# Designed miniproteins, single chains, continued (4), part 65

Each design is a single chain, and the fold is of that chain. pLDDT is the mean over its residues in the fold that is shown.

## One batch from the design tools (miniprotein)

Design m14233
Fold by ESMFold2-Fast:
Structure m14233 (fold): chain A 85 residues (1-85)
Amino acid sequence: SLRDVLIEQLRSLGFEPSSDSELWGPADREELLKLALSAGISEEEFYSLLPDEVADVAQVGRALIYILERLGDEEGVARLRAAEA
């Protein structure tokens, strides 16, 4: 599922999600922001992808794809996009 691929991809990047539930909270959002900033993504860009403190799996998936595209991780992007189908 998209959720399982998301969790594995984030763990491979050194991020441990606070929960494997369908909803991810403010602590997870702040860790994703740190990853986005390291990829050269601005806070404004990041918050356009994750505007709310709580996000569903699809919202997190879109944000992670955007971050991976900025990092040039074509394989990671392909894995996440395949899991969305």
Scores: mean pLDDT 75

Design m14234
Fold by ESMFold2-Fast:
Formats: structure tokens, C-alpha cells, sequence
Structure m14234 (fold): chain A 80 residues (1-80)
């Protein structure tokens, strides 16, 4: 079922986005890395937005720096 495959792709992408945030030195680099990773992944807009939502939820649940949440929000605005 395509929906399950898309959900699995979104989850895998979300993990990669979190790794990119952790590797970034500042918010600007985080935004650039996340955008490039989404572009290189070939993910549909829907899968990319789902991945951003998952990453944001996990970051909030783990009390990640607000700067990471802001970077994810900026990327979401850029791809909408």
C-alpha cells in the first residue's frame, strides 16, 4: 500500500533531517542542509512535509534547541 511506503520514506527522511540539524553550526547552515537533503532525496512535497513534521515532533519531545525547530519551520515555509 503506497501510503505505508510513503510514511516509511517520511520517517527515514525525518531521521536524516535530524542528523543534518545536529551537524549544522548555526540556523542558516541547518536550513541549507535540510533543504539540500530534501532536494537530493527526491521526496514528493507531501513526504517532505511529513518528514519535517515528524522531525519537529521528535525535536520538541526531546527538548532540542529552539533554533532547530525554527530551522525546520523555515524549511517548511520555503517548500510550501
Amino acid sequence: MDEIEEAQRALKLAVRLIDALDAAKDKEEAVERVLELIRESGASKRVALDALGIARGLMKATNAPEEYIEALDEVERAIE
Scores: mean pLDDT 81

Design m14235
Fold by ESMFold2-Fast:
Structure m14235 (fold): chain A 64 residues (1-64)
Amino acid sequence: SEELARAVAEATGLSLEVAAKVTAAVVARGGVLSTEEIEALARELGISPAAAAQAAAVVRAALA
């Protein structure tokens, strides 16, 4: 969702465009990603693993 992408952008400092992409990928996996999946996603989107992990945490909290 656009609202969730904004929350991710605010938490991570990512642009809304990148935050929307990472949010969609995390939501597709139910908010739960392994360390390997977080690293792969970070590499694919050109972001830090820390940003990808923070995005996953924000999405997981919103889905709870």
Scores: mean pLDDT 82

Design m14236
Fold by ESMFold2-Fast:
Structure m14236 (fold): chain A 70 residues (1-70)
Amino acid sequence: DAEAHYRAGLEAFARGDLETAAAHFRRALELDPSYERAAQALALVLQQLGRTEEAQAVGAEFRRRNPELV
């Protein structure tokens, strides 16, 4: 489920595996598009990977899909 992927992403992030962390956070967000913590974590990890445009896109897409949460 979304929570399991979010937790797996946190574990990957803790060991410095940023690519695996991003993949898990992205999967959590796919399963629950309103999962704000997963979107925030994904954007943070993408920024640390130097993928700044993708990090910005994650924020924009989350806001687009969740207008009631802004």
Scores: mean pLDDT 81

Design m14237
Fold by ESMFold2-Fast:
Structure m14237 (fold): chain A 93 residues (1-93)
Amino acid sequence: MEKVIEALQKIQPKLTEVSNKYDKEIKKALELGDHEKADKLRKEQDEQIRNIIIQGLRDAGLSQDEAEQQAKKLQDAAKKHDQFLKLLEAGRR
């Protein structure tokens, strides 16, 4: 379905912008030793990314339930990949 791929491509710049904005603020909080603020910002980043994906998929003609299921699947895959990479980096020092 071309509409889904096109919708995801259209939101990619917005996802990159949001990710970069939160990464900058998270880094700043960590440099100040504010781990609580950094954790809050990570949760806000995850929620905002999820909402952008859901909206993009809905704009492509998916139902809300379908968009939420696809967004969850994409985020779960991304988190699993990120966790795997972090484990590899920690193990190889």
Scores: mean pLDDT 74

Design m14238
Fold by ESMFold2-Fast:
Formats: structure tokens, C-alpha cells, sequence
Structure m14238 (fold): chain A 111 residues (1-111)
């Protein structure tokens, strides 16, 4: 599978994703998407990229009690704006990178 959980070319609002295990090349793929008031909790993501966020806007998103294991990266962020995004009790593992961030704005800070 390309992605375990795929949020692509869409707007996702007021959702809770919980108690799940996702596997794919991307555990979680968020691409060309907008997320508002979304909570991802008590979940496991595995892939070449466990959590992959590209060309995306996240506002008031909580990622809590998540285990993310990537071969390439645990968390990858590119060309994305994260506003009021909270990572709590997040376990990231990546063979090449635990966290890779490029051309992003995270809670008001340019990276």
C-alpha cells in the first residue's frame, strides 16, 4: 500500500482518529491538504515515512500518544504551515532521520 492513512487533496475538519495501526510506504500521508481541529491519538504509524506532511496547512491539530516508525524518517514536514499544533507523548523512530523539516512554519517559527 502507498499509505496506511491518506489525507490528500482535501480539507479534513473536526475529526478524531484513534486506536489505529497504519502501515504503508507512508504510515500517515498528509499532502496538498488542510486539517482543522483534528486529533490523532493512541495510534501507530509505520512506513518508509511514518508521518509525512507536505504542501499542507494544519490548524489546531493534536498528535498524542502516537508511535511513529519510519525507515527514512519518523516525521517529515515540507512546505507546510503548522499553527497551534501539539505533539504530546510522541515516539519517533527513523533510521535516516527522526525528524526532517524543510520550508515550514511551525507555531510561528520558520524552519
Amino acid sequence: EEAGLKIENETLEDKVIENKHFKGKYGLLIENATLKNVTIKNAKFEGDYALYIKNAKLENVKIEDVDARGKRAGLYIENAELKDVEFSNLRLEGEEATLEVKDAIINGEKV
Scores: mean pLDDT 86

Design m14239
Fold by ESMFold2-Fast:
Structure m14239 (fold): chain A 83 residues (1-83)
Amino acid sequence: GAALEAHLEAALAATREDLAGARRLAAETTDPAELEAILEGLDRGLEELERLAAAVPPRYHPRLDALRAELEALRAEVEAKLA
């Protein structure tokens, strides 16, 4: 329905904005506390994408999968900075 479509588009837009912010912060910081906060934010984003995937039509799964891959890639970069 229209409400679900609107919610999905808003959630995707918010997640992409959060990802862009996290990517910028991750590039600028080497502080372990800030990097850990970024990881926590990325983990929450991944959990929300998994929840959305369970609730949305299959046609949206490629968009969710692409966004999940971007979050997972940044998560790996942040983990590498913490090592």
Scores: mean pLDDT 85

Design m14240
Fold by ESMFold2-Fast:
Structure m14240 (fold): chain A 77 residues (1-77)
Amino acid sequence: SSVAEAEKIEKEIKEKVEEAIKNKKTVSVSVTLTFDGMTLKMSFTLTADGKFSGTIEYDGPAEAREAVAAVVAKGKA
């Protein structure tokens, strides 16, 4: 099943991240998702000193952008 495959990938990623943390390495991951004419660019960095940072960039139709912004503004922080 897709769930079992996702869990296997998650485990492999977790092991690599734990190894990188143990060796005091910086881990950087960039993911680009494209769907329904929208693009989400997500960049996450975990530094060797334990700092986590991330950015999310949205590029798509104005109508969808306004709807997403409204939901985010009313969402629980």
Scores: mean pLDDT 60

Design m14241
Fold by ESMFold2-Fast:
Structure m14241 (fold): chain A 81 residues (1-81)
Amino acid sequence: SHLDKAKAAIEAGDLEAFAAHFGAALAEDPSRAREYGRELALVLQKQGRPAHAAAVMGAAELLLETGDVEAAVAVLRRGLA
Protein backbone atom coordinates (compact mmCIF):
# COMPACT_ATOMS: atom_id res chain seq x y z
CA SER A 1 0.00 0.00 0.00
CA HIS A 2 1.04 3.64 -0.36
CA LEU A 3 0.89 4.02 3.44
CA ASP A 4 3.40 1.17 3.88
CA LYS A 5 5.64 2.75 1.21
CA ALA A 6 5.40 6.11 3.02
CA LYS A 7 6.56 4.41 6.27
CA ALA A 8 9.45 2.73 4.40
CA ALA A 9 10.45 6.12 2.94
CA ILE A 10 10.58 7.67 6.46
CA GLU A 11 12.85 4.82 7.63
CA ALA A 12 15.09 5.36 4.57
CA GLY A 13 15.21 9.15 5.13
CA ASP A 14 13.70 9.76 1.66
CA LEU A 15 11.41 12.72 2.28
CA GLU A 16 10.53 13.16 -1.43
CA ALA A 17 9.34 9.52 -1.69
CA PHE A 18 7.54 9.97 1.65
CA ALA A 19 5.60 13.02 0.40
CA ALA A 20 4.71 11.24 -2.87
CA HIS A 21 3.44 8.05 -1.18
CA PHE A 22 1.57 9.90 1.60
CA GLY A 23 -0.07 12.08 -1.09
CA ALA A 24 -1.09 8.94 -3.01
CA ALA A 25 -2.57 7.37 0.16
CA LEU A 26 -4.56 10.59 0.84
CA ALA A 27 -5.85 10.62 -2.76
CA GLU A 28 -7.08 7.00 -2.45
CA ASP A 29 -9.03 7.65 0.79
CA PRO A 30 -9.20 11.31 1.91
CA SER A 31 -11.60 10.38 4.76
CA ARG A 32 -8.73 8.56 6.51
CA ALA A 33 -6.35 11.56 6.38
CA ARG A 34 -6.30 12.09 10.18
CA GLU A 35 -5.77 8.35 10.84
CA TYR A 36 -2.92 8.09 8.30
CA GLY A 37 -1.43 11.40 9.47
CA ARG A 38 -1.40 10.34 13.14
CA GLU A 39 0.27 7.00 12.28
CA LEU A 40 3.04 8.64 10.21
CA ALA A 41 3.47 11.55 12.68
CA LEU A 42 4.05 9.01 15.48
CA VAL A 43 6.86 7.38 13.46
CA LEU A 44 8.45 10.81 12.86
CA GLN A 45 8.13 11.78 16.56
CA LYS A 46 9.84 8.52 17.61
CA GLN A 47 12.70 9.42 15.22
CA GLY A 48 13.12 12.83 16.97
CA ARG A 49 11.52 14.79 14.10
CA PRO A 50 8.62 16.68 15.78
CA ALA A 51 8.59 19.52 13.20
CA HIS A 52 8.10 16.97 10.39
CA ALA A 53 5.39 15.24 12.45
CA ALA A 54 3.61 18.62 12.78
CA ALA A 55 3.88 19.15 8.98
CA VAL A 56 2.22 15.75 8.39
CA MET A 57 -0.67 16.57 10.76
CA GLY A 58 -1.04 20.05 9.21
CA ALA A 59 -1.34 18.50 5.73
CA ALA A 60 -3.94 15.97 6.96
CA GLU A 61 -6.04 18.71 8.62
CA LEU A 62 -5.82 20.93 5.50
CA LEU A 63 -7.11 18.05 3.35
CA LEU A 64 -10.05 17.45 5.75
CA GLU A 65 -10.92 21.20 5.62
CA THR A 66 -10.49 21.77 1.85
CA GLY A 67 -10.71 18.37 0.09
CA ASP A 68 -7.62 19.44 -1.93
CA VAL A 69 -4.95 16.72 -1.97
CA GLU A 70 -2.57 18.78 -4.16
CA ALA A 71 -2.69 21.72 -1.70
CA ALA A 72 -2.16 19.36 1.26
CA VAL A 73 0.90 17.75 -0.40
CA ALA A 74 2.32 21.20 -1.25
CA VAL A 75 2.02 22.29 2.43
CA LEU A 76 3.62 18.97 3.49
CA ARG A 77 6.58 19.45 1.12
CA ARG A 78 7.12 22.99 2.48
CA GLY A 79 7.02 21.69 6.08
CA LEU A 80 9.54 18.92 5.28
CA ALA A 81 12.08 21.43 3.93
Scores: mean pLDDT 84

Design m14242
Fold by ESMFold2-Fast:
Structure m14242 (fold): chain A 85 residues (1-85)
Amino acid sequence: VQASAVTARPVVLPAQRREVRTETLTVPREDLEQVIADRLRKLLELDRELWEKDGSQVRLARIEVSEGPDPDLVRVTVTLLIETP
């Protein structure tokens, strides 16, 4: 029995609303790795919480690390993409 040549792909639901949120943190250079790890953990918790609350998905779009005016401090810019069905 030959099946149709139609390839089943996962249904990509178009997001009803898409929001980009940017947060900038100034952290001690020596704490940078720990702060990034903590933020990633909190992001996973937020994604789960929002998914259970209203079906929204939180994705990490970008992390940028840059030097600020203080040489002992670095700026971490976190960009999140929030998609609501």
Scores: mean pLDDT 72

Design m14243
Fold by ESMFold2-Fast:
Structure m14243 (fold): chain A 65 residues (1-65)
Amino acid sequence: SIREKAEELVEKFAADIPDAIVSIEIEGDKVTITIRKSTPEVELLAVATAVDLELLGAEAEVKIV
């Protein structure tokens, strides 16, 4: 399902940047990734993950705090 594939992508992302993750919420096909303000590289990785989620058919949002 879309949800299972989204969960796999999210787990990979969290493993790559554990110190920058504030929260990750999955509600049906909507994924919200909240990260701490960090380097441009970390922020780009979050955006790239959101794009991959959207290509899977999920709705993705990135929040930076």
Scores: mean pLDDT 78

Design m14244
Fold by ESMFold2-Fast:
Structure m14244 (fold): chain A 65 residues (1-65)
Amino acid sequence: MMSKEEAEKLVETAAKSELSEEDIKAALVRYAGLSEAEATRIAKLIVAGDVEGAKALAVEALEKK
């Protein structure tokens, strides 16, 4: 299970890497073990520039497992 620190780092990396929404979503599903629905919501926040909201949502999704 991914830690809070790992999830926040993954979101920061995705935001800085200029990846497409689809690539960010795929990375979150593969590396964070998030559902497609959770990964889609987080990826949309990253693309919109809401990095803090994306981090909070990623941590919340992981803590519910």
Scores: mean pLDDT 77

Design m14245
Fold by ESMFold2-Fast:
Structure m14245 (fold): chain A 96 residues (1-96)
Amino acid sequence: MEEFQRELDRAIELAEKGIELAKKYNPELAKLFEQAVNLLRAARSDPESAVEYLDAAIRLLDKGIELAEKNPEAKEIVDIFREMRDEARRGRELAR
């Protein structure tokens, strides 16, 4: 569980940075980061449901990537969503 918690903590830290940047480009992107953070925190608090929360977070992050890619100025936001998605996927692997 210690590695699982560390992966989720990294994803949450990335999301906090992403929210700060996203507010400058599109409030909808900031909202997606906030929703993803809530799901990551839920997964961290309830390991028995962690896979379900992480699957939901990954879906939100995929939507964030798709939305952010439509704005060339939001490239840094896209990179943060992708890194968070990778951390969430690693967390999902460790949740077993």
Scores: mean pLDDT 79

Design m14246
Fold by ESMFold2-Fast:
Structure m14246 (fold): chain A 118 residues (1-118)
Amino acid sequence: NALKEFVKNTPDEELVKLITELANSENPEDRILAAEIIGFLDEKTLEKVKDAIIRLANDPDPLVRLTLAEALGQLKLKDFSFLVPALKILAEDPHPLVREAARQAAINLRDKEVVDAV
């Protein structure tokens, strides 16, 4: 996976800057890319982009929100408590596919509170 290798080989400060820039783009494809990159981040870098994660969870484009929910579901973290606010937003999403993706993400991350909200 080219995106996974890119994240692995890119310094944290450059990833934070790139994700912040892409998440603030007027182009939904750039915001989708930000959401995809988030799915490959380590815990420390995820904490640095938590505001971008919340922004993408509230994105006007349902495909951006769906991509974020799927990306969060692929994360393997020891502590995901800082992602609970974003997961709750996605679990209450108006689009049923986004809610289901958030539910699957919560199951993968073992967050019973988010699962119960869906």
Scores: mean pLDDT 85

Design m14247
Fold by ESMFold2-Fast:
Structure m14247 (fold): chain A 61 residues (1-61)
Amino acid sequence: MEREITLTSPEDFKELEELRKKGARFEIVSITPTSITFRVTLPAPEEVIEKAKKEYEELKK
């Protein structure tokens, strides 16, 4: 999934950090003197599960 997030305050950075923690990718779409807009691509839920499964399998060996 893709969405756009605009940063205008420190509170907006908290949302970005949460998305980064989930493995989101960020691309700058626009910059203004008072804001910056990112295109955020979130991994599909299946991709997150697949990554966790692979890590578990590596530990199991």
Scores: mean pLDDT 69

Design m14248
Fold by ESMFold2-Fast:
Structure m14248 (fold): chain A 71 residues (1-71)
Amino acid sequence: SQAEILAYLQENFPDLSQDDRQEIAELSEGSLDRAKALALIKQAVGPIDYAKLSQLTGLPVEELQRLAQLL
């Protein structure tokens, strides 16, 4: 559920703003893997390492690149 994803983001990504966590939860469509990927992309301050994100999230690089375009 969106509430479970928000709780996960609050615990694991406390440095993100409440507004950023809310946006990520809405874009995740109930997927924790998508929420994790979106949060890691949102925190990136330089070039995104999509290969490393793929290892961390289990999502393919192509999907991660599409998710980055939503933010």
Scores: mean pLDDT 81

Design m14249
Fold by ESMFold2-Fast:
Structure m14249 (fold): chain A 90 residues (1-90)
Amino acid sequence: MEIVEAIKNPKEMTIDEAIEELAKQPDFAALGFIENGKLYLAVRTRRDQVEETVERVKKAAEESGYEILGIVAARLDGDRVILVFEIKKK
């Protein structure tokens, strides 16, 4: 799923549930979700593409009218990484 589409179509789930769902994906994946009234974006990427993925996330959030508050969780999965960003509407 494209990052913008993930932000527009969030699911109700916990941070841990979102990480486990993304861990099932083979390569890049993005998932928007809400936990306790806060909006998050989780992305799975390659370790060698983290910087490129962070910039892509920032651009997609800004284009969607959101700002990145920070990274609230990270999980290493071999040569892959899952990053969870807290985002809010501007």
Scores: mean pLDDT 83

Design m14250
Fold by ESMFold2-Fast:
Structure m14250 (fold): chain A 65 residues (1-65)
Amino acid sequence: SAAKEEKVKKIEELAEEWIKKVRKSFEDYMKNADEETQKEVEKVMEKAIEEIKRIAQDGIAYILS
């Protein structure tokens, strides 16, 4: 239905917005960090982005069920 399609689109848009904000926050921190800290923080950022994508996928699946 159109209502389900709109909800799915909104979740996708919210997920992309949060991924963008997460990347910006971590990248801003990394700009002033030493190389060791940059490597550690990059791994945390990657994991955070993967979790946001997972939550979005689960939410979409729930709406479509």
Scores: mean pLDDT 87

Design m14251
Fold by ESMFold2-Fast:
Structure m14251 (fold): chain A 84 residues (1-84)
Amino acid sequence: VETLRKIAEIAASEDPFEVEIADALARMTLAIMKLANHPAAPAVEYALEKFRDEPPAKRVEIMAEVARWIEEEGLSEEEVRKKL
């Protein structure tokens, strides 16, 4: 979650190369979360699929926010899906 927030900060950069790296790191983070059976992984994956046509920076911001809702606010996957 903290890692995704840091990646989102990098994705807010105006440098297209940094945005591309941030998107790649976010996708890698989701893959690691899925392998670790992290509670936020299904909701983060759903958000990425729903917002797949958004720019990379926006997708990373959404991933970070969804992970925050689950880890810090204790929302369930169903509650996150309703909020999106």
Scores: mean pLDDT 71

Design m14252
Fold by ESMFold2-Fast:
Structure m14252 (fold): chain A 93 residues (1-93)
Amino acid sequence: AEEDAKDFVNLIETLKKQVESLKDKIPEEKYKRAMELLDKAIEAAKNGDFETAAEYLREASKVLDETGTFDAQVLAAFLEIAAAIALMTKERL
């Protein structure tokens, strides 16, 4: 249970690093919004609030998907999967 929570936080941090690689490839406003939402998701997950973390991950996914770039849409799909994993982690804790 605690290991699942730690692995989940590590997953979001890994996805955040991948979003950082998009900094010069997507609009600055969308990049800043996605990064803010990912930071909020990480903090929620660290506090054991996986439901709130899932909500922030879905919002970040939507922001990236709206850019219309292939790389951002792929990361948006991974963020949706991460949101589902957050809810599964909540059920196991």
Scores: mean pLDDT 84

Design m14253
Fold by ESMFold2-Fast:
Structure m14253 (fold): chain A 62 residues (1-62)
Amino acid sequence: SEAEELLEKYEREAMRYVAQGKFKEAADILRKAVEEMKERGAPQELIDKLERAVKQLESLPD
C-alpha cells in the first residue's frame, strides 16, 4: 500500500541517521512517520510501535 511504502521510506531515512549516531534527527523522522500514519488511518498498534521507537531514540545520547 501507499502508506506501507511511505513508512518504509521514513524507516530507511531514520536508520541512516541512527548509523551516524544522530538519534535526535532519527526520532524527528519517525515523528513525521507517526503523523503521516495517523492521517492515513493506520492501525493503532502500528502507531503505538512507532511512538515507542521515537521515545527510545529520544532517550539515547547523541
Scores: mean pLDDT 81

Design m14254
Fold by ESMFold2-Fast:
Structure m14254 (fold): chain A 71 residues (1-71)
Amino acid sequence: MEEQRKLIEELLKAKKIGFIDENGVLHVYDIETVEDAKKLGLPERVIAMLETAEKLRAIGDEIDAEIQARK
């Protein structure tokens, strides 16, 4: 665990992601991408949140392109 945190600080200083669990506790991680989170062995919930964010960004881009094409 300690080595993972040191790596995050070194490689991802300005990058972080947070989520609130069902107990209302905020968890913050210095993570840039889903791949980085998986390599660092972060909790499944953090990985799922990052995957959702990436998927939403991709869908948003496609929707914007589709809307422009329909105008």
Scores: mean pLDDT 60

Design m14255
Fold by ESMFold2-Fast:
Structure m14255 (fold): chain A 114 residues (1-114)
Amino acid sequence: SRLEELKRKAEEAKNPHMRAMLLNQAGNEAYEQGKLEEAAELYREAIRVAEAARDLVLAAEALANLGEVYYEQGKLEEAIEAYERARELYLQASDLRGAEEAEKKIEEVKKAKE
């Protein structure tokens, strides 16, 4: 499957930026298949690899994707925490658009708690 291929490519990747990108893509594929726990695990690994590589934007993207998984699972506080961390990393990277999108997601999740 595409998910298995992406996971294999990530394991073979020597470059940490490429590995993190492939893990994030594998997480996206798992999410599309409704495999929420596998998607969360893949996004968490993408975050770890991206942060170690100092790729702030990729780490923020994977954190925002993890926030979406938590939101879908009804884990609203964990979703807010993931989006808050994504916003912080986007701001550190001077990616104001990414930070604004993360802020919108935080407000969306907060409204779902009301």
Scores: mean pLDDT 91

Design m14256
Fold by ESMFold2-Fast:
Structure m14256 (fold): chain A 81 residues (1-81)
Amino acid sequence: ELDQILADIEGGLERLSKETDPVKRAALETALALQVVAAKNLIEQSEEGKDEYIERLKAILEKYKDNPVVKETVERLIKAL
């Protein structure tokens, strides 16, 4: 399920990068925060592949860090790791 959660996080960031409605943006930001926390918890409970999944999650966040539309959200998500 980790692969699906990571895909959902990347898709959520892509959607957020294109969303202009402030209410929809707030909902996406909340969903992303919960998904990152869930992914972190699942990775920490997995003894196998932990480093690989953490690096994959960081790579997804790094991909969006320079996008000004999602920069603050990405910075908050990185701090949650």
Scores: mean pLDDT 80

Design m14257
Fold by ESMFold2-Fast:
Structure m14257 (fold): chain A 85 residues (1-85)
Amino acid sequence: EVEKKAEEYRKKGEEKKEDWQKWLKELQEKVEATYPGSMSKEQEEKLAKEVKMKMTALLEDKPSVSEEEAEATFEELKRISEELR
């Protein structure tokens, strides 16, 4: 279900900017709550921090963020979501 919502956000892009930010925050909180998961504490903090920075850049600086960067960030979010399960 989380993957389906993530894919829909990707397709709609900027139109769901506010919902995307909210979902990102919830995802980060869940990742922190499920520590120590399948990844190390250092990797978890690093990943969450990088994902947050990339998504913030994507949502704030839309014309500067490439499609490749958006896709990479999205892939990381999917990975975190799967590990959360």
Scores: mean pLDDT 56

Design m14258
Fold by ESMFold2-Fast:
Structure m14258 (fold): chain A 90 residues (1-90)
Amino acid sequence: MLEEIKEKAKEEAKKATELGKKDPELMKKYAEEAKAWYEKVKPSLSPLEQKAYELLVEALKAAAEGDEEKAKKLAEEYAELAIKAWEEKK
């Protein structure tokens, strides 16, 4: 299960990076929206959830810059922390 989620995260990061190369303004907008949402909900999040959201925002920014390797790495780390946060909430 975790491996499938990590694989999906890497595929999504690749697609986001392709979009970022073709339309950097749209990808920047997505990163800004994610950051604004994170700042709004941050006080209600656990430390693991906060770290996961930070990695998601960084992954979107890397995708907007066209950095596929960085976006994939950050998306993978996001997926791992998101799963740990979900397990903690069980």
Scores: mean pLDDT 80

Design m14259
Fold by ESMFold2-Fast:
Structure m14259 (fold): chain A 80 residues (1-80)
Amino acid sequence: LSREELEEMLREDGLALLEAYAARKEPILVENIAAAISVVTLAAGLAGGTVEIKPTKEPNTYEVTATVDGRVYRFTLKQK
């Protein structure tokens, strides 16, 4: 794979992750919240978008708002 091909594949993978998470009506349960935040931040960056992650009133629970190509993806991350 060329660098351009790899970058395009990573962009598609990042977008697919954001779409899958945003499609869920319940919080995404994760083993490690710091790692999950890193993964969604990387996914948004690879998709060519931006991300806002803010803590909620619940411990180890974060609301994610990612914007890619004018489309907004919202979901909640919660540590198990």
Scores: mean pLDDT 80

Design m14260
Fold by ESMFold2-Fast:
Structure m14260 (fold): chain A 94 residues (1-94)
Amino acid sequence: MEEAEKRLREAYDRGIQVAKEAEKYLPKEKTQKYIDELKSVYDWALEIAKKNPEKAEEAFRAGEAAADYLTDRIVRDANQAKEKKLQELKEKLE
C-alpha cells in the first residue's frame, strides 16, 4: 500500500511538472485542463482508498496509470505544438 501510494504521488508530481514545462508550447487553458485532470485522478484515487481501504492498492495503481497516460498525452501535444511552431517559423523565414 505505502509503495503504491508513493508511486501514485510521484506520477502525479511528474505530470504536474511536465504540464508546467509544456506551457512553453501549449495555451495556458489547455495546460490548466491537464493539471485539473491530473488533480481529479489523484483525488479520485485517494477518495476510493479512504472509503474502501481493501481497494486502496488497486485505486492507487489505477491512478498511477491514469496519471502516466495523461503525462504522455501532454508530452505528445507539446511536441506537436513545437513542430507546428517550427514549421510556421520556417515558412516565414524561407
Scores: mean pLDDT 86

Design m14261
Fold by ESMFold2-Fast:
Structure m14261 (fold): chain A 90 residues (1-90)
Amino acid sequence: SRAAEIEAAVKEEDLPYLEELARRVLEELIRMLDEGRSAEEIRDWLLEQARREPNEAARLLLEVVAEEVKRALETLGPEAVKEVLEEQLA
């Protein structure tokens, strides 16, 4: 599974980096939703971040987040997704 690949790639020394990356991604996703960006635009931005990411665990995580955020936006809509992201950031 993709989760097992991420777990195998995570190094303890990378946890502070991954935590900061997660916070920055959450903040940017909320901003993009506030700007009215589409699910496809948000997914494409996340995939571009993943492609430029040198850390393997972070790259795999961004790829999974790209797929899940697009699915959530198409299923639940931007308002519900934004609420979930804001709760994670708080």
Scores: mean pLDDT 83

Design m14262
Fold by ESMFold2-Fast:
Structure m14262 (fold): chain A 57 residues (1-57)
Amino acid sequence: DELERVRREGAARLEAFRESLLPILHGARSLEDITIPLEELRRLEEEVRRAIAEAEA
């Protein structure tokens, strides 16, 4: 099932990315420190969402 595979891969990518961001977020001392990491996470979430939608189509 293509859709199930895409969902699992997307979830794994998001989990790995979030885990890599935790040290950065914990050490953040300014808005700039968190703005870029959070924006990248949001972009990845959107990419995963689009991939799932494409697999559903």
Scores: mean pLDDT 76

Design m14263
Fold by ESMFold2-Fast:
Structure m14263 (fold): chain A 104 residues (1-104)
Amino acid sequence: SIKEALEKVKKAAELLSETAKDVKAGKATPQQVLDRANEAADLLSEATELAIKEGNKELTRALVMAEASVAMAIMTVTVSPDDREAIAKALENAYKLAKEAYEL
């Protein structure tokens, strides 16, 4: 259902937001960021499958963009694990796109 998809998107958005805050505060290791970003990616992937099944093209497009942004955050932490500003910015961008999908 669309409601189930949106509940997964909300959880992913909250996780991305909290992880970005922890990165800015120096409270998250690169491995913790990767673990949380991968959890968010899984939630968004599951939400995308539900949106496709329900025929919601607008939500599907928004979720695909959110998934891509989480993949970019994962790439950023993998390539530059000590660049807290770049990692936080990538996570904040992913949060914004997930939130936009949730607010549809």
Scores: mean pLDDT 91

Design m14264
Fold by ESMFold2-Fast:
Structure m14264 (fold): chain A 116 residues (1-116)
Amino acid sequence: SKEVEEALKLLQNTPLEKIQEVIERLKEIIDAIVEAIKTQPSKEAIADYIEEKAGVKVLGIEYDEKNKTYTVTVYDPKLNATVTITLSDDNEVLDFESDHPLLKAISILAKESDKL
């Protein structure tokens, strides 16, 4: 509740254009990750593809056999922030985390929406 209220307040006090810019950038990163996982034969090839396509630095790629999920962590120089994306084997985005204040707020609100 308190985190949701703080997230809403941050987004209400942020210009819409800036929110859109950050969301569009997140989408570009997600699209590059999804395409890399679908098309590339190894972790190294996946990392190289993501870096070239999105212009990010890949910090880690992990696969969890139990949950059948990929966790990809990147540093984006455009956002000056770290982004961690969790995807299913079916290429569904399950979660994202970031140290960027707007992406953190959006993540909090997205998780709250899933409870409704």
Scores: mean pLDDT 86

Design m14265
Fold by ESMFold2-Fast:
Structure m14265 (fold): chain A 73 residues (1-73)
Amino acid sequence: MAFEEIKELIERLKEALEKGDYEKAAELIKEATEKYEKARPSLSDEQQKELTELIAKVGEEHREELEKVAELL
């Protein structure tokens, strides 16, 4: 199911950022974004909120690392 796949990608993104693997993090962001855009019409408001909260938490915890990854996107 796309929602669970996106959640798993976000968790893998967090691990990649923790390890300083910015190229892997960039790949995971691209994959998660593509899956999210394709799945968006079938996602409930609750599912979208949960994904947004997960992304926000990663952004707060890994701000510096995400700035480096953004240069690769």
Scores: mean pLDDT 80

Design m14266
Fold by ESMFold2-Fast:
Structure m14266 (fold): chain A 142 residues (1-142)
Amino acid sequence: MEFLSGEELVERALRAAGFRVTREAPVPGSDLVVDFLAELDGVRVWVELKGTRDGGKLSPSQLAGLRRLRAEARRLGHLFLLVVFVDDESDVEPVLAQLEAEGIPREEVVPVVMSEVMRTPLEVAVEELARRIREAIERLLA
């Protein structure tokens, strides 16, 4: 029995939200690759995925990579969105606080609580994540 990966969950959610999705998209003018390029109605969103370690924290190397991707997205006039996987709800605030301290605003982050995903029917989890991604992008466009 194959379990859906975090990458497959996010790809399905982006498509459910109406986006055209390109996997492992090369970033023009750099050596970087973003996990997904999502496009809808002239909007381009670079979607990067990260998992946290124990205590809901990202490593210094993960933070450095995220800052580089965000800077390149902004250089091109595109949106940047981080989907961060945490084990439990209690890890959400620690990771958001760490990202904010490193210059990644909360509005650009969508936390995914894996303990909740594991308890939710797959199609419901996809639709809930699709809704949250749409809401995040709408806020970034306002």
Scores: mean pLDDT 85

